# Designs tried in a protein design run: designed miniproteins, single chains, continued (4). Part 94

Each design is a single chain, and the fold is of that chain. pLDDT is the mean over its residues in the fold that is shown.

## One batch from the design tools (miniprotein)

Design m15256
Fold by ESMFold2-Fast:
Structure m15256 (fold): chain A 87 residues (1-87)
Amino acid sequence: FGEQLRKAADDIAAEKDPEKAKELALQAVKWVKEQMQQAQQQDSSITQEQADQGAKNAAALLAQAARKGGLSDEDVEEILKEAEKLI
């Protein structure tokens, strides 16, 4: 899990095209959400709130990576806004 998320963050930071960076970030957030849902199905002690929080934490990390990659504040906010719609 952590290695895959880190790789996604590194890929986003290296991406020079803001549209591609947004796509990578959103794909990674969707993947994290799916992983959290799978974990919840395997362990009933994991709440929906915990799964949603995991996805939100991933979105924040990916947005930080996009900012480090040189994306504008507006592009970073758009990534966060779209990520919230997926949660």
Scores: mean pLDDT 74

Design m15257
Fold by ESMFold2-Fast:
Structure m15257 (fold): chain A 77 residues (1-77)
Amino acid sequence: ASDEELAEGLAGALASGAEGSEEAREAVLNAKSLVEAAEKVASLGDEESRKAAIERANSLSKEAQEKALEEAKELAK
């Protein structure tokens, strides 16, 4: 999968998490980085999910991380 496909997948996952929780939605909307958004959303679940989300976010290029955060914020509105 390309960085773009991974970014879209992660943005969608963060938005889906936000749909289930006001806290998750606020976390995505107020995040300063993709890693911050992923960490906060995953922290509402379990520690393993949090680690996986952070690792996934860090695996993306800087440009893909910025794009994924913007897409997640648009979807979370």
Scores: mean pLDDT 74

Design m15258
Fold by ESMFold2-Fast:
Structure m15258 (fold): chain A 88 residues (1-88)
Amino acid sequence: SAAEAEREAQVRKAEEVLKKATELYSRHLGKEKATELVEDTANGINSGKIYPVSASEKELEKQVREAGKILKGAEARKKEAEARAAAL
């Protein structure tokens, strides 16, 4: 349905936000630490990592947090659908 197509589009945009954030932070922190920072932020975890945040990086952090919420919702729906399919 149209609602499912919109949710899939939101998931794709959310994944792209996480990818772009990881690429940006990796320029300063290296890929491994950048990946951890982005994942922690997406999961709403205050990692205690000290990093100087510019105004543009604060906006990116906000986008990562919102992307994380979208991806968590999609994962929960996928697991529910798989459980329902297994019950048939």
Scores: mean pLDDT 73

Design m15259
Fold by ESMFold2-Fast:
Structure m15259 (fold): chain A 63 residues (1-63)
Amino acid sequence: SLDELSLSVEEIVKGMEDLLARAPPEVRPFLEEILKKARETKNPLDAHVLYVAASAVLAAARS
């Protein structure tokens, strides 16, 4: 089993889907592109980096 320090790719993808549900329509295409890359990765660390990128896009849209 994976260490509790790391989320599985599936868990990270689910978190990104929640971000997309709250995203303004103007940034949704960018978040969908990041989500697509997260679904294609096999590395939980790479998926986590993509989740951080998605969160940053959403934060910038609120500024």
Scores: mean pLDDT 75

Design m15260
Fold by ESMFold2-Fast:
Structure m15260 (fold): chain A 94 residues (1-94)
Amino acid sequence: MEELMKKIEEALKNKDYETAKKLLEEYLKQFTERVLAHLRKVYGASDEQLAQVREILEEMTKKILELVEKGELTKDKFNALLHEAAVRISEILA
């Protein structure tokens, strides 16, 4: 994961948005599976809750990848999308 993030940062710095998009898609796919596994194990989330969380994380991923393609992804925008997803997930688990 850490090595993958470094490659993403390098691609973004070089304005290689095609490579950055591919690597970010791989990173966010792994992130989604880790979040779902954690919520199932730690919070005892139901299959229905996990399906809703997956949808939220896939929507987040789509928005992030769209920003990368446009050359508009910033750390602030990335963090804002992550925070929005986290708030929505907390509402599903409440």
Scores: mean pLDDT 84

Design m15261
Fold by ESMFold2-Fast:
Formats: sequence, C-alpha cells, structure tokens
Structure m15261 (fold): chain A 89 residues (1-89)
Amino acid sequence: PGVLAVLAENGKKIDERIKKLRSLAEKTGNQELLDKVKEIEEKYNKLRQRAIDELLAAGERFSTPEEIEQAKKDVEEINKLLDEAEKEL
C-alpha cells in the first residue's frame, strides 16, 4: 500500500464531486467552472497514473514515504479546489 492506497481511500469521493461539478457547469454553460473542473481532473488523472504505475510494479517497487506524503498533499489540494469551486456556486 502506498499511492494506490491513498487513491483507494479518497478516489470515489473525488470522482463523485468532479462529476457533479462538471454536470452543473455543462447545464449552466459556465465555462469558467468547466475550465476549473478540467484542471482538477488533470491533477486527479496524474494521481491515478501514479497509482497505476505502483500497481504495475507488482510489489517490485514500493512507494517511498515522500511519494505517499506527496499523494496525500495532492488529494488535499484537489479537495481544496473542489471546495472552492462548490463554494462559488
């Protein structure tokens, strides 16, 4: 467990929040919100790619404590951006 575990714990909630904000942006024609959602999705996709890389290593390479802490910080940043986007609605 490492970056993959961080994603497993947080990913479903992040995905649900992104989908809700995207749907609202599309329904209201809010291009600024849609652009913010796309930026959040890009950050989240990079985190998912790191988790996939860990999975593909099949235990031959373990995430460092620094990589795990960075993943947690990335989740915190994503959640903060989602909170800010939701508050502006």
Scores: mean pLDDT 80

Design m15262
Fold by ESMFold2-Fast:
Structure m15262 (fold): chain A 95 residues (1-95)
Amino acid sequence: SGRRFRRQGRRLFRQGRYDDAIDYYQRSIDQDRDDPDRRSDSLFNLGMVYFQQGRYSDAIRYFRQARQTSTNQSVYQQYLDRMRQISDRIAGSHP
């Protein structure tokens, strides 16, 4: 299942192996095509990888996709808060 790919992606992310983590999260998304909440989790984690790389436009795109994909309303606020943090960093970098 996509859970194994997502778990491996998290391990690679913790190791700073960002490109490998991206590949595994993308595999998780493909595997969990018909499971919106699991797909949303992988999209959120993918956004976190891009955020750590300073790729803020990619991070925002994936956080937005995760929010739109999720059936769980309680995660929407977390996605909004993360996007605000990214926007603040972009504004600080590009006054």
Scores: mean pLDDT 78

Design m15263
Fold by ESMFold2-Fast:
Parts: sequence; C-alpha cells; structure tokens
Structure m15263 (fold): chain A 81 residues (1-81)
Amino acid sequence: QEEKDREIIAKAYRKVAEEEDDPFLREHFLGEAERALTLPIPPLDVILKRIDEEIAFYKDTRPDVAALLEKLRKYIEEERK
C-alpha cells in the first residue's frame, strides 16, 4: 500500500505544480512530490487530516496557500478513485 500511496501523493503534488504560475511554489510542490517517492510516509488518511488542519491554519493568514492545499487534497482524493 505504501508504494501506491507514494504514487498518489506524488501525482497530486505534480498536478498542483503543473497548474501553478509562481515558479517558487511550482518548485516547492515538485520537491514535495520527490520527497513522497523517497521518504517514508504515513497512511493517506493521516496525510489528508494534516492537510485539512493546515488549510484551517492558513485560511485566515495565507488564503492563497490554503487554496493550493485544497487543490492538493482534491487531487489526492481523485487519485485514490
């Protein structure tokens, strides 16, 4: 399952990066995709919960970041099905 989870996460990050116009944010998300493939990851449900918590944290201070995290969460859910 970990291999499938890594691929799901990596694909979701690449999809967010692909749609991002800011080169620094694009590079950041591509780096996250690479880390998902190379480092141990927790179960997908734990990752999704962490993303939800980060969205809640950033929605008031950095709504741009919250929107990107919402896209990432949506893409992870899409790749699961």
Scores: mean pLDDT 77

Design m15264
Fold by ESMFold2-Fast:
Structure m15264 (fold): chain A 88 residues (1-88)
Amino acid sequence: SSAAEREELRRRLEEIVELGKEDPARAAALFRELLRELGRKVGVDLSEDLAALDDELLVDVAEALVRLARGEPVDPATVARLEEVAAR
């Protein structure tokens, strides 16, 4: 990916995390759209998989990705919730 694409992705994720503090449903919808856009770039439609995930989990995942980009540790609770979803 280009440097401009990486910076835009970081900006969008940070905006989603901030929005999630005020409007988690809208933040989750924006994150689903971002993930659908990324999936389409590699020829994968994630629409149904993303619809099965709850809004709170999606906001927590967006926060975890921002933390990883900053070199911060991922919240173990978010990892545990993703493992639960993957086991279903």
Scores: mean pLDDT 77

Design m15265
Fold by ESMFold2-Fast:
Structure m15265 (fold): chain A 74 residues (1-74)
Amino acid sequence: MAEEKLIELIREGASREQVVREGEKMGLDRNLILLAITLKDKLGPEEASRLLEEEVKRNGKLTVELVQDLLAKA
């Protein structure tokens, strides 16, 4: 649920400040939030959201390590 809302904010092109604020309110790790934003900045909101959504579907959650792996491959 928290990860799904983070992905939606990224897809919608919400500001960095809004994504960090809302992500922290949902109890997500700040490093995880920042890595997801970095992925969006590198790949664009649509592609980044797609990759993050696939990871949530496969693993049930996002972790710092999973998003770092996505960035390394991007």
Scores: mean pLDDT 84

Design m15266
Fold by ESMFold2-Fast:
Structure m15266 (fold): chain A 84 residues (1-84)
Amino acid sequence: EEEREREMLRRLAKHAAEVARKYGLEEAAELFEKAAETGNEEYVKKAVELLSKKVHEDPEKMEPFYREVMAPAAELAAELEAEE
């Protein structure tokens, strides 16, 4: 279901952008914002690649970011399912 996938992507990307901005990851935040705006998965891929590089460089800083960004992902997925 294309619409549901796109809406989930937009919501997750919007949340990820806010969390990335909170942690000073401005480049990733910009990419996630573009993904939230356009629904285009390519921007999410670019953001994830950037974050993966950052994890190798500074894993201690990235652990809290991933915890915070991933926790609401499960909650948002459940919310979107409830909209059925």
Scores: mean pLDDT 72

Design m15267
Fold by ESMFold2-Fast:
Structure m15267 (fold): chain A 62 residues (1-62)
Amino acid sequence: SPVDDMLAQLQQVADDPNVSLEEFERQAQAAVRYAEKTLSPEDYQRLKEQVQELLEQRKKQL
């Protein structure tokens, strides 16, 4: 599904040690903005929740 593809891509970026927190946050923000106009409200909420969780996990690694 589109949301699963977006989440897989964001997870790959989050797991990349060469991607800074700032760069990940920028890419995550762009994905959330795109999702708002393209995904269902349910999939959009799921994406937002997973993005927030990935950001918190990345912050804990600092």
Scores: mean pLDDT 82

Design m15268
Fold by ESMFold2-Fast:
Structure m15268 (fold): chain A 67 residues (1-67)
Amino acid sequence: NLDIEAAVIIGHAYTLKFQGKSVKEIADKLVEEFGLKKEDAEKIATMVANGAPILEIFKFVKEILEK
């Protein structure tokens, strides 16, 4: 289920943000744990770090997972 997978990825990124991890550290972990492309992981990490609206982050992550 792409909705559950997207929610897990976003939840993990927020957990790392609240632990004080940098954008690079968050992106590297998303690549390592979920097999995302580096550029996609960097964009997710940046959106989370910069406080982008949660629904925009969710839509972006789902679009990545549909490929």
Scores: mean pLDDT 85

Design m15269
Fold by ESMFold2-Fast:
Structure m15269 (fold): chain A 84 residues (1-84)
Amino acid sequence: AELVRTALFSNDPAVRDAALDELAAQKPTREQIIEALDKVGAGPLALILRLSTKEQARAAVRSLPGATPEDVALFDRLIDIAYA
């Protein structure tokens, strides 16, 4: 949960990237990432990761209210880790 919190909410892009790299190295299951997202209050992202395909998840991220291009890039990395 702490790596997911750091990846989503750190104001430093280098710290976010390091957290995502460490998360990817741990090879978490999609369900573990979903549970971590729920615990850090990212319920809409957790719901998106329950979609059947990576492509559906990426499309859903682009439909999130207030998502910036930087948010989309970060969420695409989380999706890649979750659907690996």
Scores: mean pLDDT 78

Design m15270
Fold by ESMFold2-Fast:
Structure m15270 (fold): chain A 83 residues (1-83)
Amino acid sequence: SSSARKFLEMLKKEYEEITKTAEEVIEEGKKKGDEELVKMGEETLKIVEESMRVMSYEPSSPEIKKLWEEALKKYEELKKKAE
């Protein structure tokens, strides 16, 4: 449906923003020697990559919503830690 396609397009755009933020946080963590911050950023990227993989191969998968919720939670934790 058009609604399903619009949802996937929205997720792709939000994942691009999350990826950019996570990469910036990883760079900051490496400069500061903050291993925890680097790890949090890398874990965020891993969830985004898995979600994008599922979206590409199984766009109707119920796992997409679960992966989105996990990515959003990790992103919020990452933003809070990075301030």
Scores: mean pLDDT 82

Design m15271
Fold by ESMFold2-Fast:
Structure m15271 (fold): chain A 64 residues (1-64)
Amino acid sequence: SVEEEIKRAVRLLNEAIADPSIPRDVLVEMSELYHDALLAYYRGDNEKAIEYAKRLEELYQRAR
């Protein structure tokens, strides 16, 4: 569900914040993607919310 994708995105963002090996610019981009996912969700655009959440997950996987 969109709620589970958003919950996963915030969990991954918090894990990235706790990891000193993750570059600052990656953390900024992940934070912006999470914000965009929330805005899309609040506007009822579940498709865009899931898209932004998945992009955050992909960015985190590449940065590890």
Scores: mean pLDDT 88

Design m15272
Fold by ESMFold2-Fast:
Structure m15272 (fold): chain A 73 residues (1-73)
Amino acid sequence: MEADILLALALIHYSNAKLAAEKGDVQGAKESLEIMRKLRDEARALGNDDAAAQIDSLIKEVEEMIKKAEEKL
């Protein structure tokens, strides 16, 4: 249950990060990324490795989006 909430929150922040990166708002995307990292670490601390792995996958996608957005600055 708790891990399901963490994954749902990570998906919300993933959506926010994607929109920010698409707009060239690198700072906004990085802020969402930091929240996602905390949610991943919390899922892992709760022993929910599956949720943590799913969040980590989303984090990697956001990191690539930020890198591409920074290249356009």
Scores: mean pLDDT 83

Design m15273
Fold by ESMFold2-Fast:
Structure m15273 (fold): chain A 76 residues (1-76)
Amino acid sequence: MKEAEEFLKNTFRQMEKLWLDYYEKGKYKESKEQIETLGKRAVNQAREAGFLDSAEEIEKYTKHLVNALRALEKEK
């Protein structure tokens, strides 16, 4: 259980870093692709490790961040 929680936290931190990089660089398409790629990779890794709940949370968070990027880009 602790390993699944640490994996989830580390993945979220990496995704947040990519999302914050968007604020600095303003490159929506690149940031979106990086977040989606990280999300897909992390979901696959979590599923292979048997962390099914973590995989679902990562998938949901990936969609949330992409939607947040889209909303911010639309307001520019």
Scores: mean pLDDT 80

Design m15274
Fold by ESMFold2-Fast:
Structure m15274 (fold): chain A 62 residues (1-62)
Amino acid sequence: AEETRKLLRELGFSDRTIDGLIAASHESREALRLKVLIAAKDEGLTLSEEQVERIVELLSSL
């Protein structure tokens, strides 16, 4: 959880959004990928495909 929180903060996500993504970590990888993309768009962040996959991998490991 701490490693995932650190990555998400470094990418510019708010603590509230990070908490929401971690709470959704039980969902499928496809659902997590969509939630990460939506959260990034809502916060005005531009993520590479590699950054999205890294986030999904860490969330799926929780």
Scores: mean pLDDT 81

Design m15275
Fold by ESMFold2-Fast:
Structure m15275 (fold): chain A 66 residues (1-66)
Amino acid sequence: SDEELAEFLAERLGERAKEFSREDLILLSRNIVNEEIDADTLSALTGLPLEEAEELIRELKELAKK
């Protein structure tokens, strides 16, 4: 669900998640799953290293299949 994806994203972002609203996290997770945001863009938006952003995209896509 969108709620589960947003919660997972918030947990992975940790303290950085405080800069995002619930609605922002839901929208961001949807954009990631729909391949509308690449790892470079996600890294820039969240401050995550590129490698962590790539891993997060992969994990969110896997979670969305359930």
Scores: mean pLDDT 82

Design m15276
Fold by ESMFold2-Fast:
Structure m15276 (fold): chain A 87 residues (1-87)
Amino acid sequence: LTEEQKELIRKVVQEKGVDNLTPAEIRELAKKLGVSPATVSNEMRRIQAQLQAQTSKRNQLMVQWFDAVANGDYVSALKLNEELNKL
């Protein structure tokens, strides 16, 4: 897969979600990209895992930020806010 093809798959995953894509839609996307349906499915799962990991990291930092503020640890809260702004 080229970077352009990966970006097209990423946009489809972000718009519809992996669970909302039918096997027929995956086959059509594979034909348009000139690759196997298995290649598209594997790339979709990779993208979903990356997006989930990024969301989980953001959520974890948000929870830590709320805990720091609640405990009056404003130094840690400022550091966590900087990390959140980089995501």
Scores: mean pLDDT 78

Design m15277
Fold by ESMFold2-Fast:
Structure m15277 (fold): chain A 75 residues (1-75)
Amino acid sequence: SAAEKRARIAGIVLEAAKRLQEVLASDLSDQEKQEKAKEIAEETAARVREIDPSLRVVIEVNLETGQITVSFERL
């Protein structure tokens, strides 16, 4: 159902946000943090696409502020 798909996508995004927060809090260099954040964002986009191929998720990370922004675009 549409409700089940939304719940699954919400869970995937929440897991990604938690992983990104852990990366940002780590002792890694800014370059390594950017590389890991990119991997998490790409993996998250792929997982969302498998559930709803008409939905694009965009994850942006600001290393200076620690802000994580998640947005959804309907294709």
Scores: mean pLDDT 86

Design m15278
Fold by ESMFold2-Fast:
Structure m15278 (fold): chain A 55 residues (1-55)
Amino acid sequence: KSQLQINAGESAAKMLEQGRMTGKEAATALKLFGVEVKDDATAEEIIETARKKAK
C-alpha cells in the first residue's frame, strides 16, 4: 500500500536474487517496513511475499 512497503519489497527481492542480501536480512527489512513474513520462510517464499506486496 505505502510506497515504502512497495520499494522495500522490490529492493529486498532484487537483492536476494542477486545474492547481495541473505534471506534473513531480506525478511528483517520487510518486517521493518511492515510487510509480514513467516519466521521459517525460505528464500523463494520471501521473494514471493515481497512481489505480492509490490503488486
Scores: mean pLDDT 68

Design m15279
Fold by ESMFold2-Fast:
Structure m15279 (fold): chain A 93 residues (1-93)
Amino acid sequence: SPAEEARQKAEEYEKIADKVREAAGRLRFDNPDPEEARKLGEEIAKYSKTKGEEIVELFADPEKRDEAVKLMEETAKSFREKAEGYRARALAL
């Protein structure tokens, strides 16, 4: 069903948005684990290859950590907005 597909997409984007937002919050206060950052970048790349790659690259440079956090927060917001769009679509179908 198109409604079921839209609902599943909403759930997927909600989950990845929450995961990215939580990780961004942790990076503000803790020394980041580069391996966890790389794995998160790979998960993001399943939904946005460009954003996933950018996050991994920024995370390799300690001087760009704040830029990486900002990109992650913007990415989480974008995924949240996509989830809301899919939720609205599922209700309309």
Scores: mean pLDDT 80

Design m15280
Fold by ESMFold2-Fast:
Structure m15280 (fold): chain A 65 residues (1-65)
Amino acid sequence: DALKQQIINESDLDKVTKLLEQLVEEGITIAELSALEEQLDFEKQLIAGVYQVELAVRRVVEKKL
């Protein structure tokens, strides 16, 4: 939750990108990322949307293993 609050309050989009990458590597679900995205401004929502696609791809790959 601390990382999610940091993303919501962060004004530096480069830092937002790194924090979102960290949440993805730590195993955030698509549902949790969608809930976070609703609290973000438009530019941050676009970045989060990219990671939603990555998580969907990871789900498909893991399901095939």
Scores: mean pLDDT 76

Design m15281
Fold by ESMFold2-Fast:
Structure m15281 (fold): chain A 89 residues (1-89)
Amino acid sequence: MMSQEQRDALAQAMIDNVRRNIAYIKEKIEEAKKTGDIKLLTLIMFRSLAELSELYYALKITDNPALKAEAEALMAEIKRLLDEAKKLS
């Protein structure tokens, strides 16, 4: 069984990884806007769903309210990016 400090540290690491991956998703959305490449839209969709899954797991393991708020904010951003990508298809 992990300690609460270890769970919070793991949740922070997951959140930090999702932040980096969101930057990549934004880059791919801009590329899709310029090229019209439907394969990029498929990549954006699958990557975004994977990042949402990581954030849901982070929320389950942490009791830190600040980390929960950060994860929820990133979930909202990913959902907005998915809506943006959907308008391109």
Scores: mean pLDDT 84

Design m15282
Fold by ESMFold2-Fast:
Structure m15282 (fold): chain A 69 residues (1-69)
Amino acid sequence: SDAEAAARGGEAGARAETLGGARAAGWQSYKSGKDAGIEEAAKYGKLGALAPTLEEARKYGRLAAQAAK
């Protein structure tokens, strides 16, 4: 489901080892969260996708995953 995809994207972002990987995961959480109608998951997914550092991108990935539950 789109909600499960948003949660998995958030989890992938939280565990990412590169900024590019974390941002890509954040973008997937944004799209899937938006499609699922989970505004908070979409919001944190977008913040992760645009994060300037790996640490911030991981933080937002974790928040997106939590919001998509």
Scores: mean pLDDT 86

Design m15283
Fold by ESMFold2-Fast:
Structure m15283 (fold): chain A 110 residues (1-110)
Amino acid sequence: LEEIRELAREISRLHDEAVAAYEAGDFDKFKELLNKIIELARKIVELAREKYGDENPEIQRLVDEMEELIKKLEEAIKNNDYPAALIHLGELTGVLDRLIELLEEYEKKK
């Protein structure tokens, strides 16, 4: 869980930087930051599947939702649809927060 928390903290930091780049109109930096966030989010998906796998259907559902949002974010970046990318980034961080909360509750029961 701590490795996933560390990755989530880095995503939070990069999210703040990405919003600042977007507001400044620096879409090259925004895209660079989004690609870093995607890499970290994919790592969280891999770790969650490896450690929790099919043990909890709700965890699997949130992980699948993250993977779909990563795909939507990648497509928005590919199409230079920065408003859509910003929306999907917000949705991704929301699902990630729910995943962390669920993982913390799951670990408390072990």
Scores: mean pLDDT 83

Design m15284
Fold by ESMFold2-Fast:
Structure m15284 (fold): chain A 78 residues (1-78)
Amino acid sequence: SLEEAKEEAEERLREMIRRLEEEKEKSTDPLHQEALEQAIRILEAVLEVIRKSEDVEEVRRLKELAEREFNELLEYLK
């Protein structure tokens, strides 16, 4: 259902935001801290779009897109 898709996406995006906040706290590189801060802001904006969406396919697409970008950022920061 749409409600289930939203709850699933919200939980996953909150987990990703929490992880980025932890990486930012551990970082000593100002450029990495700026990239992490920007990514957190973007994910928070995506989360708000997901919460307001009435389209289950849009919710699933945004979740998958957010997960891809999150994973690519974490690989870049290694």
Scores: mean pLDDT 87

Design m15285
Fold by ESMFold2-Fast:
Structure m15285 (fold): chain A 88 residues (1-88)
Amino acid sequence: MKKEEEELRREIRLAVKSGYLAEHGLSEEEKEELERAEKEALERGSLEPVEEAIERAIERKGLSKEEQERLEKAIKEMEEALKKKKEE
């Protein structure tokens, strides 16, 4: 159960951060890095390459404290919503 919850939380973080990047636009280099990471993730059966690529893309955007707080809030709200649904 704990590993499944951790994997689900990882997927939630990826979804929220991917949505942010799609909304704010990606450079050609960032798009290529994400495409390579997706291929590696499929080959390895792991989300880790995609997680790393998304984190690097977010770091390159140089988020303000307000934007960082907004992303963290969105992630926490989604985690809590799924936790509540699973407890019922």
Scores: mean pLDDT 72

Design m15286
Fold by ESMFold2-Fast:
Structure m15286 (fold): chain A 72 residues (1-72)
Amino acid sequence: SANVELILRYGPAIDPALTEQLREAIEAGDRARAIALLRELKRRVERSTVLDSATKERLLAAIDEEIARLSA
């Protein structure tokens, strides 16, 4: 998924440990855990100032799309 690739590319700039936990949950097919970790990552991205605004907006959109996909 292009959304997963984007999240795993930029996620480490926000929180490397949380991003690694997310990768593990996705690889395990653990949808419930992946959704919980994506929601936590979203909160951290929203509060963060380390990414430029365009990258931050793309990352937030990718997280929202992935949560929606996993929740269906």
Scores: mean pLDDT 89

Design m15287
Fold by ESMFold2-Fast:
Structure m15287 (fold): chain A 97 residues (1-97)
Amino acid sequence: SVKEFAEEIIKLLEGAKEYARLHLTPEQAERFVRALDRAIEELKKAAETAKSVDELYQHAIDILERLKAELADDPEGVELVDSLINYVKNLYEEKKK
């Protein structure tokens, strides 16, 4: 369950890297992809220690909120991270059913 949830979130973040490469400027995409790579590595570490889906969910939201703060000067970046946060929230609600 924790591993499956982590894999779903990682797949989502990898998709966001591809989206950035296709739709943002090269400079924005480079910055975004590097930030997402760091977020993915933090999420992998959180997944190794998380005892529940609830705990991993809290770590994932914290990671993405910090990413949003890092990109606060880029409105397109902020919008993409907000979309990722909403997707993670939706994935978490599905795990409760």
Scores: mean pLDDT 86

Design m15288
Fold by ESMFold2-Fast:
Structure m15288 (fold): chain A 95 residues (1-95)
Amino acid sequence: SEAERLRAEAERLEKEIIEEGSKQAVLALAGQPGTKMTSVEAAKPYARDTMAGIKPGDDAPQTEGGKAFEKEWEEKGKEVEALRAEAEALERAAA
């Protein structure tokens, strides 16, 4: 069904966004004093929180690259949520 397709697409995108986001967060925050984003593994919680629109507090981006990363990954997170919302709406309409 279209709802099943959208759910599968959302799950695929979420996994890709977290994996790529973790890599990009390490690069974007490279050289920021006090950064905890020193490895892909350390960056996974930050990438996940950024997608959810959660502000990182002490890890808040101070570089232009870090700020651009935050904005871009927050928008990617909204895309995943929109796909899930559409799937849920279609499932309710089919019931």
Scores: mean pLDDT 74

Design m15289
Fold by ESMFold2-Fast:
Structure m15289 (fold): chain A 55 residues (1-55)
Amino acid sequence: AQDEIENAIKEYGSTFGADGAELAKLSITKALEAGASEEQALDALKKGIKEKKKE
C-alpha cells in the first residue's frame, strides 16, 4: 500500500543516511517498471532494511 511504501522510504533514509530515501524511491520505481507489484517492491525494501539491521 502507498502508506507502507512511504514508511519504508523513510526507514531507508533513517537506516542508510540522507540518500537512502532517494535510493528507496528509485528502487520502487525500477521494480514497478520491471513488472513487480507494489507488494513485491515493498518487500524488497523491507529486506534491505532487515539485512542492514542484521549486522
Scores: mean pLDDT 74

Design m15290
Fold by ESMFold2-Fast:
Structure m15290 (fold): chain A 60 residues (1-60)
Amino acid sequence: SREERLAELERGAEDARRQIDAWKQSQLAQGVPQEEVDEQVQRALDHLDRWLERRRRQIE
């Protein structure tokens, strides 16, 4: 159903956000500067948000 596809999309988004956070923690632990990590994280989150908006539109 449309509702099931939307729920699956939201689960995927949660998984992606967790992966981004895990990547952030890994980079910081390796000594990558906080500012550089923050820029990459923000870029990844922006890309995810744009992808989610497009996918939700396709499901509706």
Scores: mean pLDDT 85

Design m15291
Fold by ESMFold2-Fast:
Structure m15291 (fold): chain A 92 residues (1-92)
Amino acid sequence: EEAERLEREREELRRREREALEAAALIAEDPEVAELLGELLKALAEKAAPEEIERLRAELLAAADPERQRAAELLVAVAEEIQRRAEEYAAL
């Protein structure tokens, strides 16, 4: 049933939204990690050189505890997925 498929997709999107918001809240509790993540996300948005993105990611991971490292990687993965989707639509 197509309605059941759409319901599951909606539940998955809500779960992903919740996970992203929980990750963002956890990052926000550490101002240094939040600033470094902000710089990394800005570099991704500006399509900075791969070496600069790798440098910023390394600095972020070095400053963050393991729980915030996982949260930051989740948010970066979401941002990269959104960029990929936007580029796919631009190619249409």
Scores: mean pLDDT 81

